# Ledger of designs, part 106: designed miniproteins, single chains, continued (5)

Each design is a single chain, and the fold is of that chain. pLDDT is the mean over its residues in the fold that is shown.

## One batch from the design tools (miniprotein)

Design m19681
Fold by ESMFold2-Fast:
Structure m19681 (fold): chain A 78 residues (1-78)
Amino acid sequence: TRARVAALQARLAAVSAARREALANGDEEGAKLYTEAGRHLLEAINAESAGDLAAADRHAAQADRLEAEGKRRMEEHR
């Protein structure tokens, strides 16, 4: 639905901001994790638009895991 796509787009924007913060802090591995999370969010948006809800949910779940890893990396560089 449009609402589900809007939620994924908001997450993609947040992940893009987190990636910029990781790069600004010299955290190349964290930036890579956020880049991969963003890729999965884009795949989730594409799958949602195509009506493949199972693929959308799988990609969104993978993005959740990568985002959590990126956040842990950012905390290590405080």
Scores: mean pLDDT 83

Design m19682
Fold by ESMFold2-Fast:
Structure m19682 (fold): chain A 67 residues (1-67)
Amino acid sequence: MIKVTVTAGGSTGTGNAVESSGNTVVIEGADGSRSVYEVTAVSGNTAEATFAGAPATLTFEEPVKLE
């Protein structure tokens, strides 16, 4: 379970990365809701992603390895 900070649409929230497959990451929010992000680029602890076509930035507590 990896802690993640999500920045999208001028808002910042925290959650946990609970699942990843290929270029997708599932983030569980503090309210228990789950959202699927499509990763476009990874650099260390940070991933650029989209949610329903909108840009988002994911910052992980630990380094991310996605292809």
Scores: mean pLDDT 75

Design m19683
Fold by ESMFold2-Fast:
Structure m19683 (fold): chain A 71 residues (1-71)
Amino acid sequence: SMEQLQQSIASLQNLKDGLVDHALREGRPDVAKKTSEEADKLIQQARASGVPVTQQQMLELVQKTLKLLEK
């Protein structure tokens, strides 16, 4: 539904903001940029397809961001 689509996009936008802020506080603007770009791709795909962002996609974004911060 449109409500589920909008809710999933809002959740991902909040997650994106939190991950970007965390990466910037860790002194990693490179990771912040990459995470922002990946989140924006997922948002654009959701808007274009009408399919909500999945919990799995959000968990994968978190996992990838945390792995980059460990470098």
Scores: mean pLDDT 89

Design m19684
Fold by ESMFold2-Fast:
Structure m19684 (fold): chain A 78 residues (1-78)
Amino acid sequence: APAAPSAKQLWDDFWRDRTRLIRKLSSSPVDDQFKKLRQFYADFMKRLGSTDKFVADMLADDQGARRMLMVYATIDGA
């Protein structure tokens, strides 16, 4: 298997892009914001190849775990 980016690198890229997306969506209706955020999350999960790998990578990094809780509160709580 090829070398993958570190969990920190993957999470920093995800958080940066998510923050930019939220700023762009700030004037959109709430339903559209959730739809776009769920799609963004799904695309990131697909990029990691599996849900189990995504969770494992998040838990490998304390900062990633904390950021993941914020993501789950925003997206999976809807």
Scores: mean pLDDT 60

Design m19685
Fold by ESMFold2-Fast:
Structure m19685 (fold): chain A 90 residues (1-90)
Amino acid sequence: SELQKKLLELAKEVHEAMLNEAPVEEIEELLRRLLEQAKKVFDEETYKELEELVRKAIEALRAGDFEKARELVEELGEKVVEEVEKLEDK
């Protein structure tokens, strides 16, 4: 679906921004856009799991813990891919 494609593109953009050491504000904006898109794609339970990962990633970024932020962004990306792959007439 177009909604799922947009979500996967946003997850990739977040990952690339982290690898390219983009400003924290830019990464936070991409994470917020990812959550807005995830809200349109997933059920409440899956959305809450992604929201928690995004919250932790933003907290780590603001604390200057870039290693933890990178780990959380990787986990977020993996979770998005896994949950999109599970979306078959649910």
Scores: mean pLDDT 84

Design m19686
Fold by ESMFold2-Fast:
Structure m19686 (fold): chain A 87 residues (1-87)
Amino acid sequence: SSVQQNYQLSLQYVGLGLSHLGSATRYAQQGDVGSALDYGQRSISYMDRGVQLSPQSQQPYFQSERQQLRDSVQDIVDQARQRQLQS
């Protein structure tokens, strides 16, 4: 069904979001501010799409995952912006 297809797709987008968050974190640790920012922004975009496709019964879980990811990306973005202002 379209509902089941959307649920599977939501899980794929959440996975992509988490994967890109991992890349953003790794680049930030290496001092690659530009790549960290780019992957962080892509991570949020994938997670937002995952939440949009998630079933209503799973919404609390997906919303919690989104908030945790947004908080992590915000920390990375803030660090990237601070480094950019100092360069």
Scores: mean pLDDT 82

Design m19687
Fold by ESMFold2-Fast:
Structure m19687 (fold): chain A 89 residues (1-89)
Amino acid sequence: MESVDELVQRLLNGGELPRTLRRGDRGPEVAALQRFLNEYLPGVPSAGPVDGVYDDGLVDAVKAFQALHGLPVDGVVDEATRRAIAAIF
């Protein structure tokens, strides 16, 4: 099982995450996304606690990120959203 820090690093590198993340997903990749949004994106709504559950709060945080970066606002972390996250760092 990967650590949350390793998955945050994969998210920041863009394209290293093994799958698209969306509402209802669970696992360490979701926890990494929650940690990234809570720690690194000022002005984005809190993704809530790092519990590894892709809930409605995380959907709203992802949509806010997508809107700020000119991406389709669907609340789904696909390849384009992952690349935009990586481009911040």
Scores: mean pLDDT 69

Design m19688
Fold by ESMFold2-Fast:
Structure m19688 (fold): chain A 99 residues (1-99)
Amino acid sequence: MSKSELEARLIGGVLRFIGLYYDETGEFPDLSSREDLLKAAKEALKSPNQEIRDAAISVLAYLATLGDEEARKLAEEAVKTDPNPETRRFIKEALEYAK
């Protein structure tokens, strides 16, 4: 997979996260702030809703590709605990390319 294809898939996960976050909270996360986006993703990882957790993992992996070390560590931890094997495989691949 090319880096641009990986980035497009990760951006798709971010967009899904925004939609699911809005459906759950009635609010949009601030995409212009990496710190606010990190906080929103960390809270979303605690959700009982699998779809919002999967989307949050994609957000963390995307931030990791931009060089965010906290996001990288959180994504690596979440990948080990997430029940969705396709999500785990995809995010692991993204983190390997984000070196």
Scores: mean pLDDT 73

Design m19689
Fold by ESMFold2-Fast:
Structure m19689 (fold): chain A 87 residues (1-87)
Amino acid sequence: SMQQRRDQAFRVARSLLTSRRDTIPGLTDDVIDSASGMVATQVVTGIRLSRDQIVDWFQSLGLSPDTARQVSDLVLDTTDRVERHMR
């Protein structure tokens, strides 16, 4: 089902993002959960947000511009990795 695919994509995304926790200052559990949800939605829908849209979203959550850019790049890379895993 679509729900099972979303749940699986979220779990895979969260695992991958958690493994990168120490590489980005400010990558808290809340940010990881938000990023994992964004990855799961992109994987299930096949619709990707632009880097700028992701950066703007994370800045609206209080992340600095530099951290938001790093998280955006990580979200896009993680989306590619999860899509390959879910094929």
Scores: mean pLDDT 86

Design m19690
Fold by ESMFold2-Fast:
Structure m19690 (fold): chain A 62 residues (1-62)
Amino acid sequence: MDDVIAKVKELSKQLEQAIKQGDVQKALQLADQIADVGGLDDQSRQDLLDQTRKRAQQAVQQ
């Protein structure tokens, strides 16, 4: 249980870094890994991926 929380926190830090760098592909891969480790359902996974894609695209544009 604690290992899952630690893994999600680590992946979340990497995700924020990838978003800041505008690396859309890496950000989406990290978001997918977070959804898998966190046991998200298909809808929650899709929502996370959509939000991540939009955030990463905005970072590249700005």
Scores: mean pLDDT 80

Design m19691
Fold by ESMFold2-Fast:
Structure m19691 (fold): chain A 99 residues (1-99)
Amino acid sequence: LLSQEKINAVNEIQEVLNLVSNNENLSEEKKQELVDLGNQAITFLKQTTADPTEVLVRFYAEVARLINRPDLAKEILEAETKEERLQKVVELKEVIKSL
């Protein structure tokens, strides 16, 4: 069994992948890149003792970069508080929905 923190991280990754898969404006190539990134992050969470928060932060930053928002990727990586990071993640999900 995965820890609750790892389960939550996997669920967060799956939520982003569902938003990507349901988007009609993303190319199949871009969807595949994002799905591969998510699957790699989930595998890493399952196979390592890495901090789930660190894995999630890197995943969100790479998603932002792949959807051509390197500014948002930087903001996610540089967020000093949990509240700031949560706001940037909410923005990321909104950007994906609006693609």
Scores: mean pLDDT 84

Design m19692
Fold by ESMFold2-Fast:
Structure m19692 (fold): chain A 66 residues (1-66)
Amino acid sequence: MPDLPDVLDAETAIEYAKKLAEAGDYDTAISVLRVVLRTLQEKGLLTPEQVAALRDAIAEIEAKKA
């Protein structure tokens, strides 16, 4: 399985975080997405569309937690 905080692409990170959120692990799901967004953005590996998708996924999970 991929090592998720440092080797995930945006799509895999979103899928993994959604599975964590479905299991009730909202905090872990949000943390994974934030780490992936920061890491991949710092490396210049994200398109603007992928940044938006990661941010939308974080916002959706945060809204469901709150």
Scores: mean pLDDT 75

Design m19693
Fold by ESMFold2-Fast:
Order: C-alpha cells, then sequence, then structure tokens
Structure m19693 (fold): chain A 130 residues (1-130)
C-alpha cells in the first residue's frame, strides 16, 4: 500500500520538524476555510507546477486544493500518489508556513482517500492536538 507508506513517512517527517508555529498556522488555515466557498481554478497541469515549484504558501494552498479536488473527481490513485509525494517533500521546507500548508493538504488528501487515522496522526504530529 503505497499511500500508507507515504503517510507513515510524512508522519515521521512532521514529528521531526514539529513546531508550535506550524501547529498555529494549520489551525489558522482550518479557520480561514471554515464557511468559505473556494473557487477551484481549472488547470491541473498549472496547479502541479505551482505545487512543485512555488515558495508562496498561499499559491501552494490554492494549487493543492485544486489538485485535491481533481483527485476526488478522477479517483486516480497514481495521481493521488504523485500529489502526496510532493506534499510530503514540502513537509521538509525551511518555511514553517509551507510546512503548515503541506500538512493541511496532505491530511485532507489522506482523509478523502480513506486514511482518516493517518490524517489524524499527521495533524497530531504537527502539534494540532497538543
Amino acid sequence: DKLKEIADKAIEIAKKNASPEVAEQVRRIFEELKGKTFKVSGKVSEALEILKNSEDPEEILKAGLTLLYAVMLTQDEDFALEVAEILTEKLKSDNPEIRAVAAFLLATLLDMLGYPKQARELLKAVGLED
């Protein structure tokens, strides 16, 4: 199970790079998105490029949400794996805002794909429950 392996690796990375600042930023992302309708921008290829190459947390969040929506609509496991691997790599970022966005997006992706336990463990690893 490649998604489970990626999730377990992401949880370990998050534990090693845990920060109160990252936890607070993940909480802020949840509150910001509460009650807001997000308009998903239509080009998956552009969103993938932004997710891989951008250092702007807001651009990464918007691109990530677009890609999560695409995964939900297509149910493409290989595409979901690619997105999960990119997000896992971003958990290693020196920018705590990028780590927070990556943790939020990856936890949301894992929950959508039927890995709610791993999603909760990832959020706990970044300090959301502590």
Scores: mean pLDDT 81

Design m19694
Fold by ESMFold2-Fast:
Structure m19694 (fold): chain A 65 residues (1-65)
Amino acid sequence: MEKERREKEAEELVKQLEKYAEKVEREGNTVYFWATPKSVVEFATMTALLAALGFLGYEGKLYLV
């Protein structure tokens, strides 16, 4: 079963996003991020990480502050 693998992979993605986020909250399968991207590259990286979370069956929501 891939559930344990997906959970660990999602946790790694969340930890990467935490480096760019001012605040992170998790509710079940939804992860909320509040961030101020400092560059276009940083914004693109955050968007890619959110897309990866979506691929794993989680919902990532980014709020720009």
Scores: mean pLDDT 76

Design m19695
Fold by ESMFold2-Fast:
Structure m19695 (fold): chain A 66 residues (1-66)
Amino acid sequence: EAREKALEEWAKKNGLSPEEIEEQRRVIDIAEEARAKHPTDLDAQRKLFEELMEKWRKEREARRAA
């Protein structure tokens, strides 16, 4: 995967932790999902990206609270 490889190379160069790499992977996956869902509608793409990021934050908070 081109983005995965680019992220790994960038992270290695900048000394990121495995946890930080994992978070960046998730953000990239969310961005790509939004783009795949709305490839030509930039407004819908942005809106979906924000919704998916919000959902991920809530899931992360719920896990922390448990």
Scores: mean pLDDT 73

Design m19696
Fold by ESMFold2-Fast:
Structure m19696 (fold): chain A 62 residues (1-62)
Amino acid sequence: MVEEARRDLEELKEEVERVEELSVEQQVGLVIRGIGVKLDAEAAGDEELAKEAEEVIRKAME
């Protein structure tokens, strides 16, 4: 569970670095996926992973 969320977060980090090249629809998709990772991290008690997911969400909203 946490290992899958961590892998998803790494993929999201890569995509968010190109956020300026993404459509609004793709940016919304990144936010939704980021929220999923954050919820999984919170359920697992991984506060650090949850904070990293929150940062990705913030960058996707830029």
Scores: mean pLDDT 78

Design m19697
Fold by ESMFold2-Fast:
Structure m19697 (fold): chain A 84 residues (1-84)
Amino acid sequence: EAERLREEVVEEARELVRALRAGDYAAIREELAELQEAAGRLYEVGDPEVLAALEEELARLDEEARAAYEANREKLRAAAEAAA
């Protein structure tokens, strides 16, 4: 189960990066919620080996997410302000 949950978290993280690259605020909100839920389930299982593997994969995806966010930062900030 822990390995399956890790795969789920990684896939949700990849979907978040795709939404960030598209600058789609609504999709980003949805993907963040899904990622949070999947990660919560995995952390409840608490398998240290699986968590270490996840951290390595997420570190790589974090660089991509940061680049995607910076490219669309002003557009996303304006959308967030309009939604508030």
Scores: mean pLDDT 77

Design m19698
Fold by ESMFold2-Fast:
Structure m19698 (fold): chain A 72 residues (1-72)
Amino acid sequence: SMEHLRKLEISMMIAEASTYIVKAERNPEDTSALKEAQKLLDDAKRKAEELGMEESMIKFIENLEKKVKKLG
């Protein structure tokens, strides 16, 4: 279904953002990784809110955003 595909898209965006966070932790000089993570998390949060995903999922995304902010 369309909803299933959108949820899969959000999951993939979160996974990709997590990969960029790990990259930034390993190479703090690479500011591009944090910018890409922030963009992906902002988009994922907006899409998750539009789909009415559970508060626990929104909080998970917010925790990743907090990690990005701490690293930048």
Scores: mean pLDDT 84

Design m19699
Fold by ESMFold2-Fast:
Formats: C-alpha cells, sequence, structure tokens
Structure m19699 (fold): chain A 65 residues (1-65)
C-alpha cells in the first residue's frame, strides 16, 4: 500500500527528527525512498509502514552525504 503525500511527509519528519538531518522533499529523495523500499520488499518479502519508515530514514541518510 502506497502512503499518501501527508503520510510521506509525516514519515519524513520522523526520520529527520531521529537522524538530526534535514533534507528537502524533492524528486531525488522520493526516488531514493522508492528504490530502497523496493529492494527491502524484494530481498526480505515484507512490506508495510515499518518498511516505508526504514526506507525514508535510509534515503534521508543517503541524500545528506
Amino acid sequence: MWPSDEEFEEMLKEAQEILGIEVPLDEELRKKVKEIREELVKKYGVDGEAVWLMSVKAAVYEVAK
């Protein structure tokens, strides 16, 4: 199930608060989140809100390099 833009923004806010990093909600970040989520779903066979949040956290960290 795909998160709404509002749900995505909340996950991004939580990830930024956890990591202490701020990044813009742009196409690069959205692309990274989708790529990481697809990898996690394919590799581990699990999906859901926890996988989305993990993907957002990983994408924030990757984009902030």
Scores: mean pLDDT 72

Design m19700
Fold by ESMFold2-Fast:
Structure m19700 (fold): chain A 61 residues (1-61)
Amino acid sequence: MSVVVTDRMKIVNRINQIIMSLPDSERPKAMEILKKAMRANDYEGALEELEALKRRVEEEK
């Protein structure tokens, strides 16, 4: 779909994929980020913060 309105749904989908890929210990932190984004309607910021969180988790090993 090329409709700009659906691009937000793609961002939300990526956020969900990142959260699901995180270990259970990090999931509450990821959910907190998502809740803040939902309240602020700032999914792009949430995606960026979650990408950083996932990177840190991957770097841990």
Scores: mean pLDDT 74

Design m19701
Fold by ESMFold2-Fast:
Structure m19701 (fold): chain A 107 residues (1-107)
Amino acid sequence: SKIDELKTLRKKISQEIAKLRESYQKADYDEAIKSVKSLIETAKQLSTLLNEKDQELVDQQIKVMEQSLKILNDPKATKLQKEQAISNAIQSAENILSIVQREIKKL
C-alpha cells in the first residue's frame, strides 16, 4: 500500500540521518557524502508518492541536500563549510520526515 511504502522510505531516511549525525561527530566526510547521496535517492523515490504540494516541498529539500553534497565534494571547502553542509543536509532530511509524517496521518 502507499502507506507501507511511505513508512518504509521514512525508516530509510531516519536510518541515514542517524548515520549522517555519526559521520558529523567523527568528521568522516567520505561517509557523510555516502549518507547524503542515499538521502537524496530515497527522497526522490518518496517525492513520487506525494501530492503535488508536498512533492514541491520535498524537491526544495532535495536541492538543499544537493548543494550540501557539492560543498562536501569540494576540495577547497573549509572544515567549517563542510560541517555547515552536513548540518543543512540533516535539517533538510528532518524536514522531509515531517512532510511524510503529515502525509501518512491524512491517509
Scores: mean pLDDT 89

Design m19702
Fold by ESMFold2-Fast:
Structure m19702 (fold): chain A 94 residues (1-94)
Amino acid sequence: SERRERLWKEAENRIQQLRDEVAQAAAELRAQGAPDDKVIAFMNEAMELVDEAGARVHEVLENTEDVEEAEKKVKEILEETEERLRRLREEARA
C-alpha cells in the first residue's frame, strides 16, 4: 500500500537522522571538554542502539501485515531508542 511505502521511507529517514544526531552529540561532547575515551564509548554504544533500532524497524515493516499495527510498533521502537540515546548522552556529560 502507499501508506506502507511512506512508512518505510519515513522510518529509514528517521533512523538516518538518529545516526546524524549521534555524530553531532559526540562532536558537542568533545567541544564541551568531555574526555576522548568517554566520547568514543558514547558514540559506539549510541550507534549500536541506532543499528539495533533499524534492524527492529525493518523486521516490523517486513513481517507485520497490518499497516496501522506496523506504524504503532515502529513509533514505539523509535521513541524507546530516542529515550535510551537521551540517557546515554546524560551519562557521557556526568
Scores: mean pLDDT 87

Design m19703
Fold by ESMFold2-Fast:
Structure m19703 (fold): chain A 97 residues (1-97)
Amino acid sequence: ALEEETIELAARGAAAPDTPEGQRAWVEAARLAGQIARERGSDAALEALREGVLRGLGVSREDLTDEEIEAILEELARKAEAWLRANGVAAAEAAAA
């Protein structure tokens, strides 16, 4: 369940990286990937995020090089972090209201 949920959220983020919805999905995927890393190790967490990227883009692992996948992961993380910095406090305040 946790791995499958992470893959689905990562796929949503990768499919719409420039939208608030996609950036929120990637933040959540990264959070769940952190839980996978604690329970099953960092390699399992990274594989879940990579699988999500491939599904979100509609491509297979053979269609992208490892370097291209790593660049996409870094870009998605950067965009998600920027969204979280801009919206994290406001989102928490909205949830508390």
Scores: mean pLDDT 80

Design m19704
Fold by ESMFold2-Fast:
Order: sequence, then C-alpha cells, then structure tokens
Structure m19704 (fold): chain A 72 residues (1-72)
Amino acid sequence: MVLPADSDDIFAPRNQVAVDLGRQYYQLGLRYQQRGDNQQAIRYYRLSMDYFSSGNDYGSMLKAAVNIALLK
C-alpha cells in the first residue's frame, strides 16, 4: 500500500546500507539452507528481515519470512 509521498529523491530510503546488509544476510541464509543448516539459515533470514524493515524494503522482508516458514 502506498503511503503519502510524491517526491522520489526525498522519499527514497536513506539507509541504503541497511538494505545492502539485508541482502547480504539473505544470501548467507541461502548458503546455510543449501548446507542443510536450517537453524543458522533461519537466524540469518531473521537478521535479513530486520535490516530490510529498517530500509523500508517490505517486499524483500516478506521473501525472507517465506523462507523461514519453509524451513520450520
């Protein structure tokens, strides 16, 4: 759902580092999942969700949540 915002340069996520860290932890989660280490995979997916949420990237946060659900 789109909240009130009509300027892309001003509204754009300021903490790109948070989104980048979220992607890095998501990739690390995938690596542990491929190794069969589901406990570590879930841990890193949760970290990924926290960073994506901080960067307002809720789409990527949901992808991490789905992977956690698949590993439970």
Scores: mean pLDDT 75

Design m19705
Fold by ESMFold2-Fast:
Structure m19705 (fold): chain A 80 residues (1-80)
Amino acid sequence: MEKIEVEGALEGTKREITGPDGTKFLVITVVFPSSVPEEEAIKAALEALKKSSDKPIEVVNVTVVRTPETLTVTVVARIL
């Protein structure tokens, strides 16, 4: 797990996961203050994903979780 800097975020992390079949996935998790609009948070997480790969990627899933204090966006992409 690697820490990454994302503008406006409280915390960002990058992970690479290899599945049993050898498929590689990039997982980006970014935590924002709850005051950040969801659309803006999603765009920032997708930009962080794009900047984190030197290879073509395919977005598989985007998950958004809100608490009173934070908005967490997790993006999972397959490395092609």
Scores: mean pLDDT 83

Design m19706
Fold by ESMFold2-Fast:
Structure m19706 (fold): chain A 81 residues (1-81)
Amino acid sequence: MSVLKAIKKIKEIKKPTLSREEAYEVFSLLGISREKFDEAWEKVSKGKKELTPEEFEEVMRLLGLSDETIKKLVDAFKKLE
């Protein structure tokens, strides 16, 4: 469960929006299962192919991440805008 590795992955992707697979690469570093990730993604994406940082925050909340972890990941994401 490495928040630092997840932040590094967000910075390596260097995109203002993430695809489902790019987002899963980040969340897998936090120990999130594919099944839980897919359920959260479907609830937030509503058929969209990529999510904004704000929608990504909603995915993180549905996955039960702490407010501190969510803030660190969202801050890393917004730094790419």
Scores: mean pLDDT 78

Design m19707
Fold by ESMFold2-Fast:
Structure m19707 (fold): chain A 98 residues (1-98)
Amino acid sequence: MSLEELIEKLKKIADELVKRYEELMKDPNASPYEILRLNELAYLTRKAIKIVEELSKLGFDEEAKRLAEQAIDAVNREDVDTLRAIVKEGEKLLEEIK
């Protein structure tokens, strides 16, 4: 899968997470834990997209592709902790480049 295809897949996942969050917010019986989890997944997925796009612009396509693949796996498993770690790794890499 190309880097562009991975970025588009992440964007689609982010949109789906936002829709799930909005539907859950309309349900008075919704779990506060599930609402928080979906909000964190959506936030971190959007952050991962920005990091991947920035790395790609700077010529770090292999690192961008690796992080995008890891982010897709983590978000599909709804693993907030792993996704947060991926975002932190990407942010650190961008700081070292700048």
Scores: mean pLDDT 85

Design m19708
Fold by ESMFold2-Fast:
Structure m19708 (fold): chain A 65 residues (1-65)
Amino acid sequence: SAMEERLRPVVEEVIEETNAPREHFEELLQQAMAFAKSVQSSFPNEDSLLAAVRQLLRHELENPL
């Protein structure tokens, strides 16, 4: 999907930035997709949506459950 193609580089960048294990890529991508789909109508443009996704992923990697 178009959303997955747009989110894949965001997840990749966050993993590189935080030096997280690549084995978490699939989980983070699924989490990003679920979040984006649930809140996409609440954001005025793609840039603000992608910024929110990036912030979510950073928070998850800094504070893993």
Scores: mean pLDDT 77

Design m19709
Fold by ESMFold2-Fast:
Structure m19709 (fold): chain A 65 residues (1-65)
Amino acid sequence: AGLVTATFPVTSPNPAAAEAATQLLAALAAEETGAKYASATYDAETKTGTVSAETEEAARLGAGF
């Protein structure tokens, strides 16, 4: 129960672009899997993207599969 989370490194010199790309991938994953919730955040300090979704499949697709 709850959200499934996947993390991955995002090495971009532009944190805003990295955040936008991560959010776009999460949205596409939600569309493909039919998940009601998929979101993404980017941590500029660790250069790490995090995708959270209701299903493991949506989280994996948002992480770049």
Scores: mean pLDDT 65

Design m19710
Fold by ESMFold2-Fast:
Structure m19710 (fold): chain A 85 residues (1-85)
Amino acid sequence: MYDHIAQVAAGVAEGLARSAGLRAEARAEVTPDSVTVTVRVPDTGAVGEATVPIKDQSLEGIGQAALEAAEKAARRAVEEARRAL
């Protein structure tokens, strides 16, 4: 179950970076307390990472935290890549 949420979060983060014109790879890790998403842009060396706490331990609460982490990580990676060119 957590693996599926992690895969969805990584896919969302990669999709957001691609929508900004960047080739990106994402990894997500879900723990009982937090969701961490890391987005890498290999062509620039840029990395964006975000950790969002899980305030609600329900599947919906974990999913919401995962999406928030994915969006923040992707935004940070895109911003850093644009600064690096």
Scores: mean pLDDT 81

Design m19711
Fold by ESMFold2-Fast:
Structure m19711 (fold): chain A 83 residues (1-83)
Amino acid sequence: SMAARRAAAAQAGADSAAILDKTAERLKENPKAVEEARRARDRALAKAAQDLSLGVSTASGGAIRAIGIDIDAELEKRRAERE
């Protein structure tokens, strides 16, 4: 189902985003490296949207935003559960 696909996508994307966010945090004193890490995160989100065929135009801004929202929600849930 679409709901199951979105849940799996959010979890996988959150795992990838967490790694990229940790890398960006470590490189925060180097603006160029931080910008490169952000672009890598954006590419990872675009790939996740493409791979999951979310029922909208893949690789579009809408599809990327939708998976990004789901990923952010999953990361927030995990942060709350760790506290």
Scores: mean pLDDT 62

Design m19712
Fold by ESMFold2-Fast:
Structure m19712 (fold): chain A 92 residues (1-92)
Amino acid sequence: SYNEVLEALKDFSERKDDAKEKLKELIEKYKETDPEVAKLLEDYLKFLELIENPEKFSKEEQEKLRKEIIENSDFHNKVLDKLLEKVEEEKK
């Protein structure tokens, strides 16, 4: 459900151990049905990987990922707005 996506994003913001696994499952689930939500989650998963394992990324790779997150911020905000609307539709 879209509520599961919202909960996974909350878990991601709180740096919980299960957040990465939940994001991967939701990406797979929404990849065909809602590719915008899947793309948002993919970007967040990359950011989580950077935070947890920064040593796996060069300084240049870290700067590139940060730039991609910033450049996609308008897209992410639009998808988050859509997500909140879908969650409200599910709650009724």
Scores: mean pLDDT 75

Design m19713
Fold by ESMFold2-Fast:
Structure m19713 (fold): chain A 58 residues (1-58)
Amino acid sequence: AMAEEAGEIGLAAKEGVDEARARGITSPQDLARAAMEAISKKFGWPLRVPAVSAPAPA
């Protein structure tokens, strides 16, 4: 109960990463973005990413 929200976040991130891998995404950066998208979608949080496309933002 005390860490229930953290567990939910972890599961959402895992689901996003697994789906991205199934799509053929292997870059750690792209997998991290997929995890953040899944978390944001599940909880309605805004993405905590700078207005830049890592790893080559500029």
Scores: mean pLDDT 67

Design m19714
Fold by ESMFold2-Fast:
Structure m19714 (fold): chain A 97 residues (1-97)
Amino acid sequence: MSTKEILDTLIKAQFLILVGLVSLDMGDYETAAQAFEGAADLAEKVAPYSPHARQAAENFRKAAEYARSGKIDEAKKYALEGLKHLNQAGDDIVAAS
């Protein structure tokens, strides 16, 4: 995967986290869970290039589980933790370029 393709993938994952967080605030827990799972799938594609991308994916999977359970505070906690790891993955990739 090219550096541009990796960064585009991370940007798409960040957008899905925003969609998930907004959906939680709207009470649409299934849409939130699907958005977090989509972000996890995208982060997993980047995992071979950064260990932080793998950690992001694991946190986004937890966010999806809690979203489906209606545990909004836990879902937000894991989504934001995953986002921190995703941002670190972006820094790793830029530094390696």
Scores: mean pLDDT 88

Design m19715
Fold by ESMFold2-Fast:
Structure m19715 (fold): chain A 105 residues (1-105)
Amino acid sequence: DEQEVIETIRRLAERGPSEAERRGLREAMIEAALLGKLEIARLIARALEAEELLPELEKAAEAVAKDPENLEVRKESAKRLIEALYKLGKLTEEEKEKALKSLES
């Protein structure tokens, strides 16, 4: 399954992802980092032209790996990644607010 995910990401990157596909890739990148799937998270970051996010993805994966049952660590790491995407201009203000609100539920 992981190889199919990698192939799909590479195909989307080559063709140029649509706005809807870019949104899905951003969500998948955050989820992959929080699951410790750092190779997949890095691949998505490159597809989104957000290579500046690589250090933050690594920090998120490390934080979750140290305390995998801590929901607050996962939420804090996700918030940090959302803020970093916004700072890089990869999210609008509205997309950032929506993503942060989703973590409060």
Scores: mean pLDDT 80

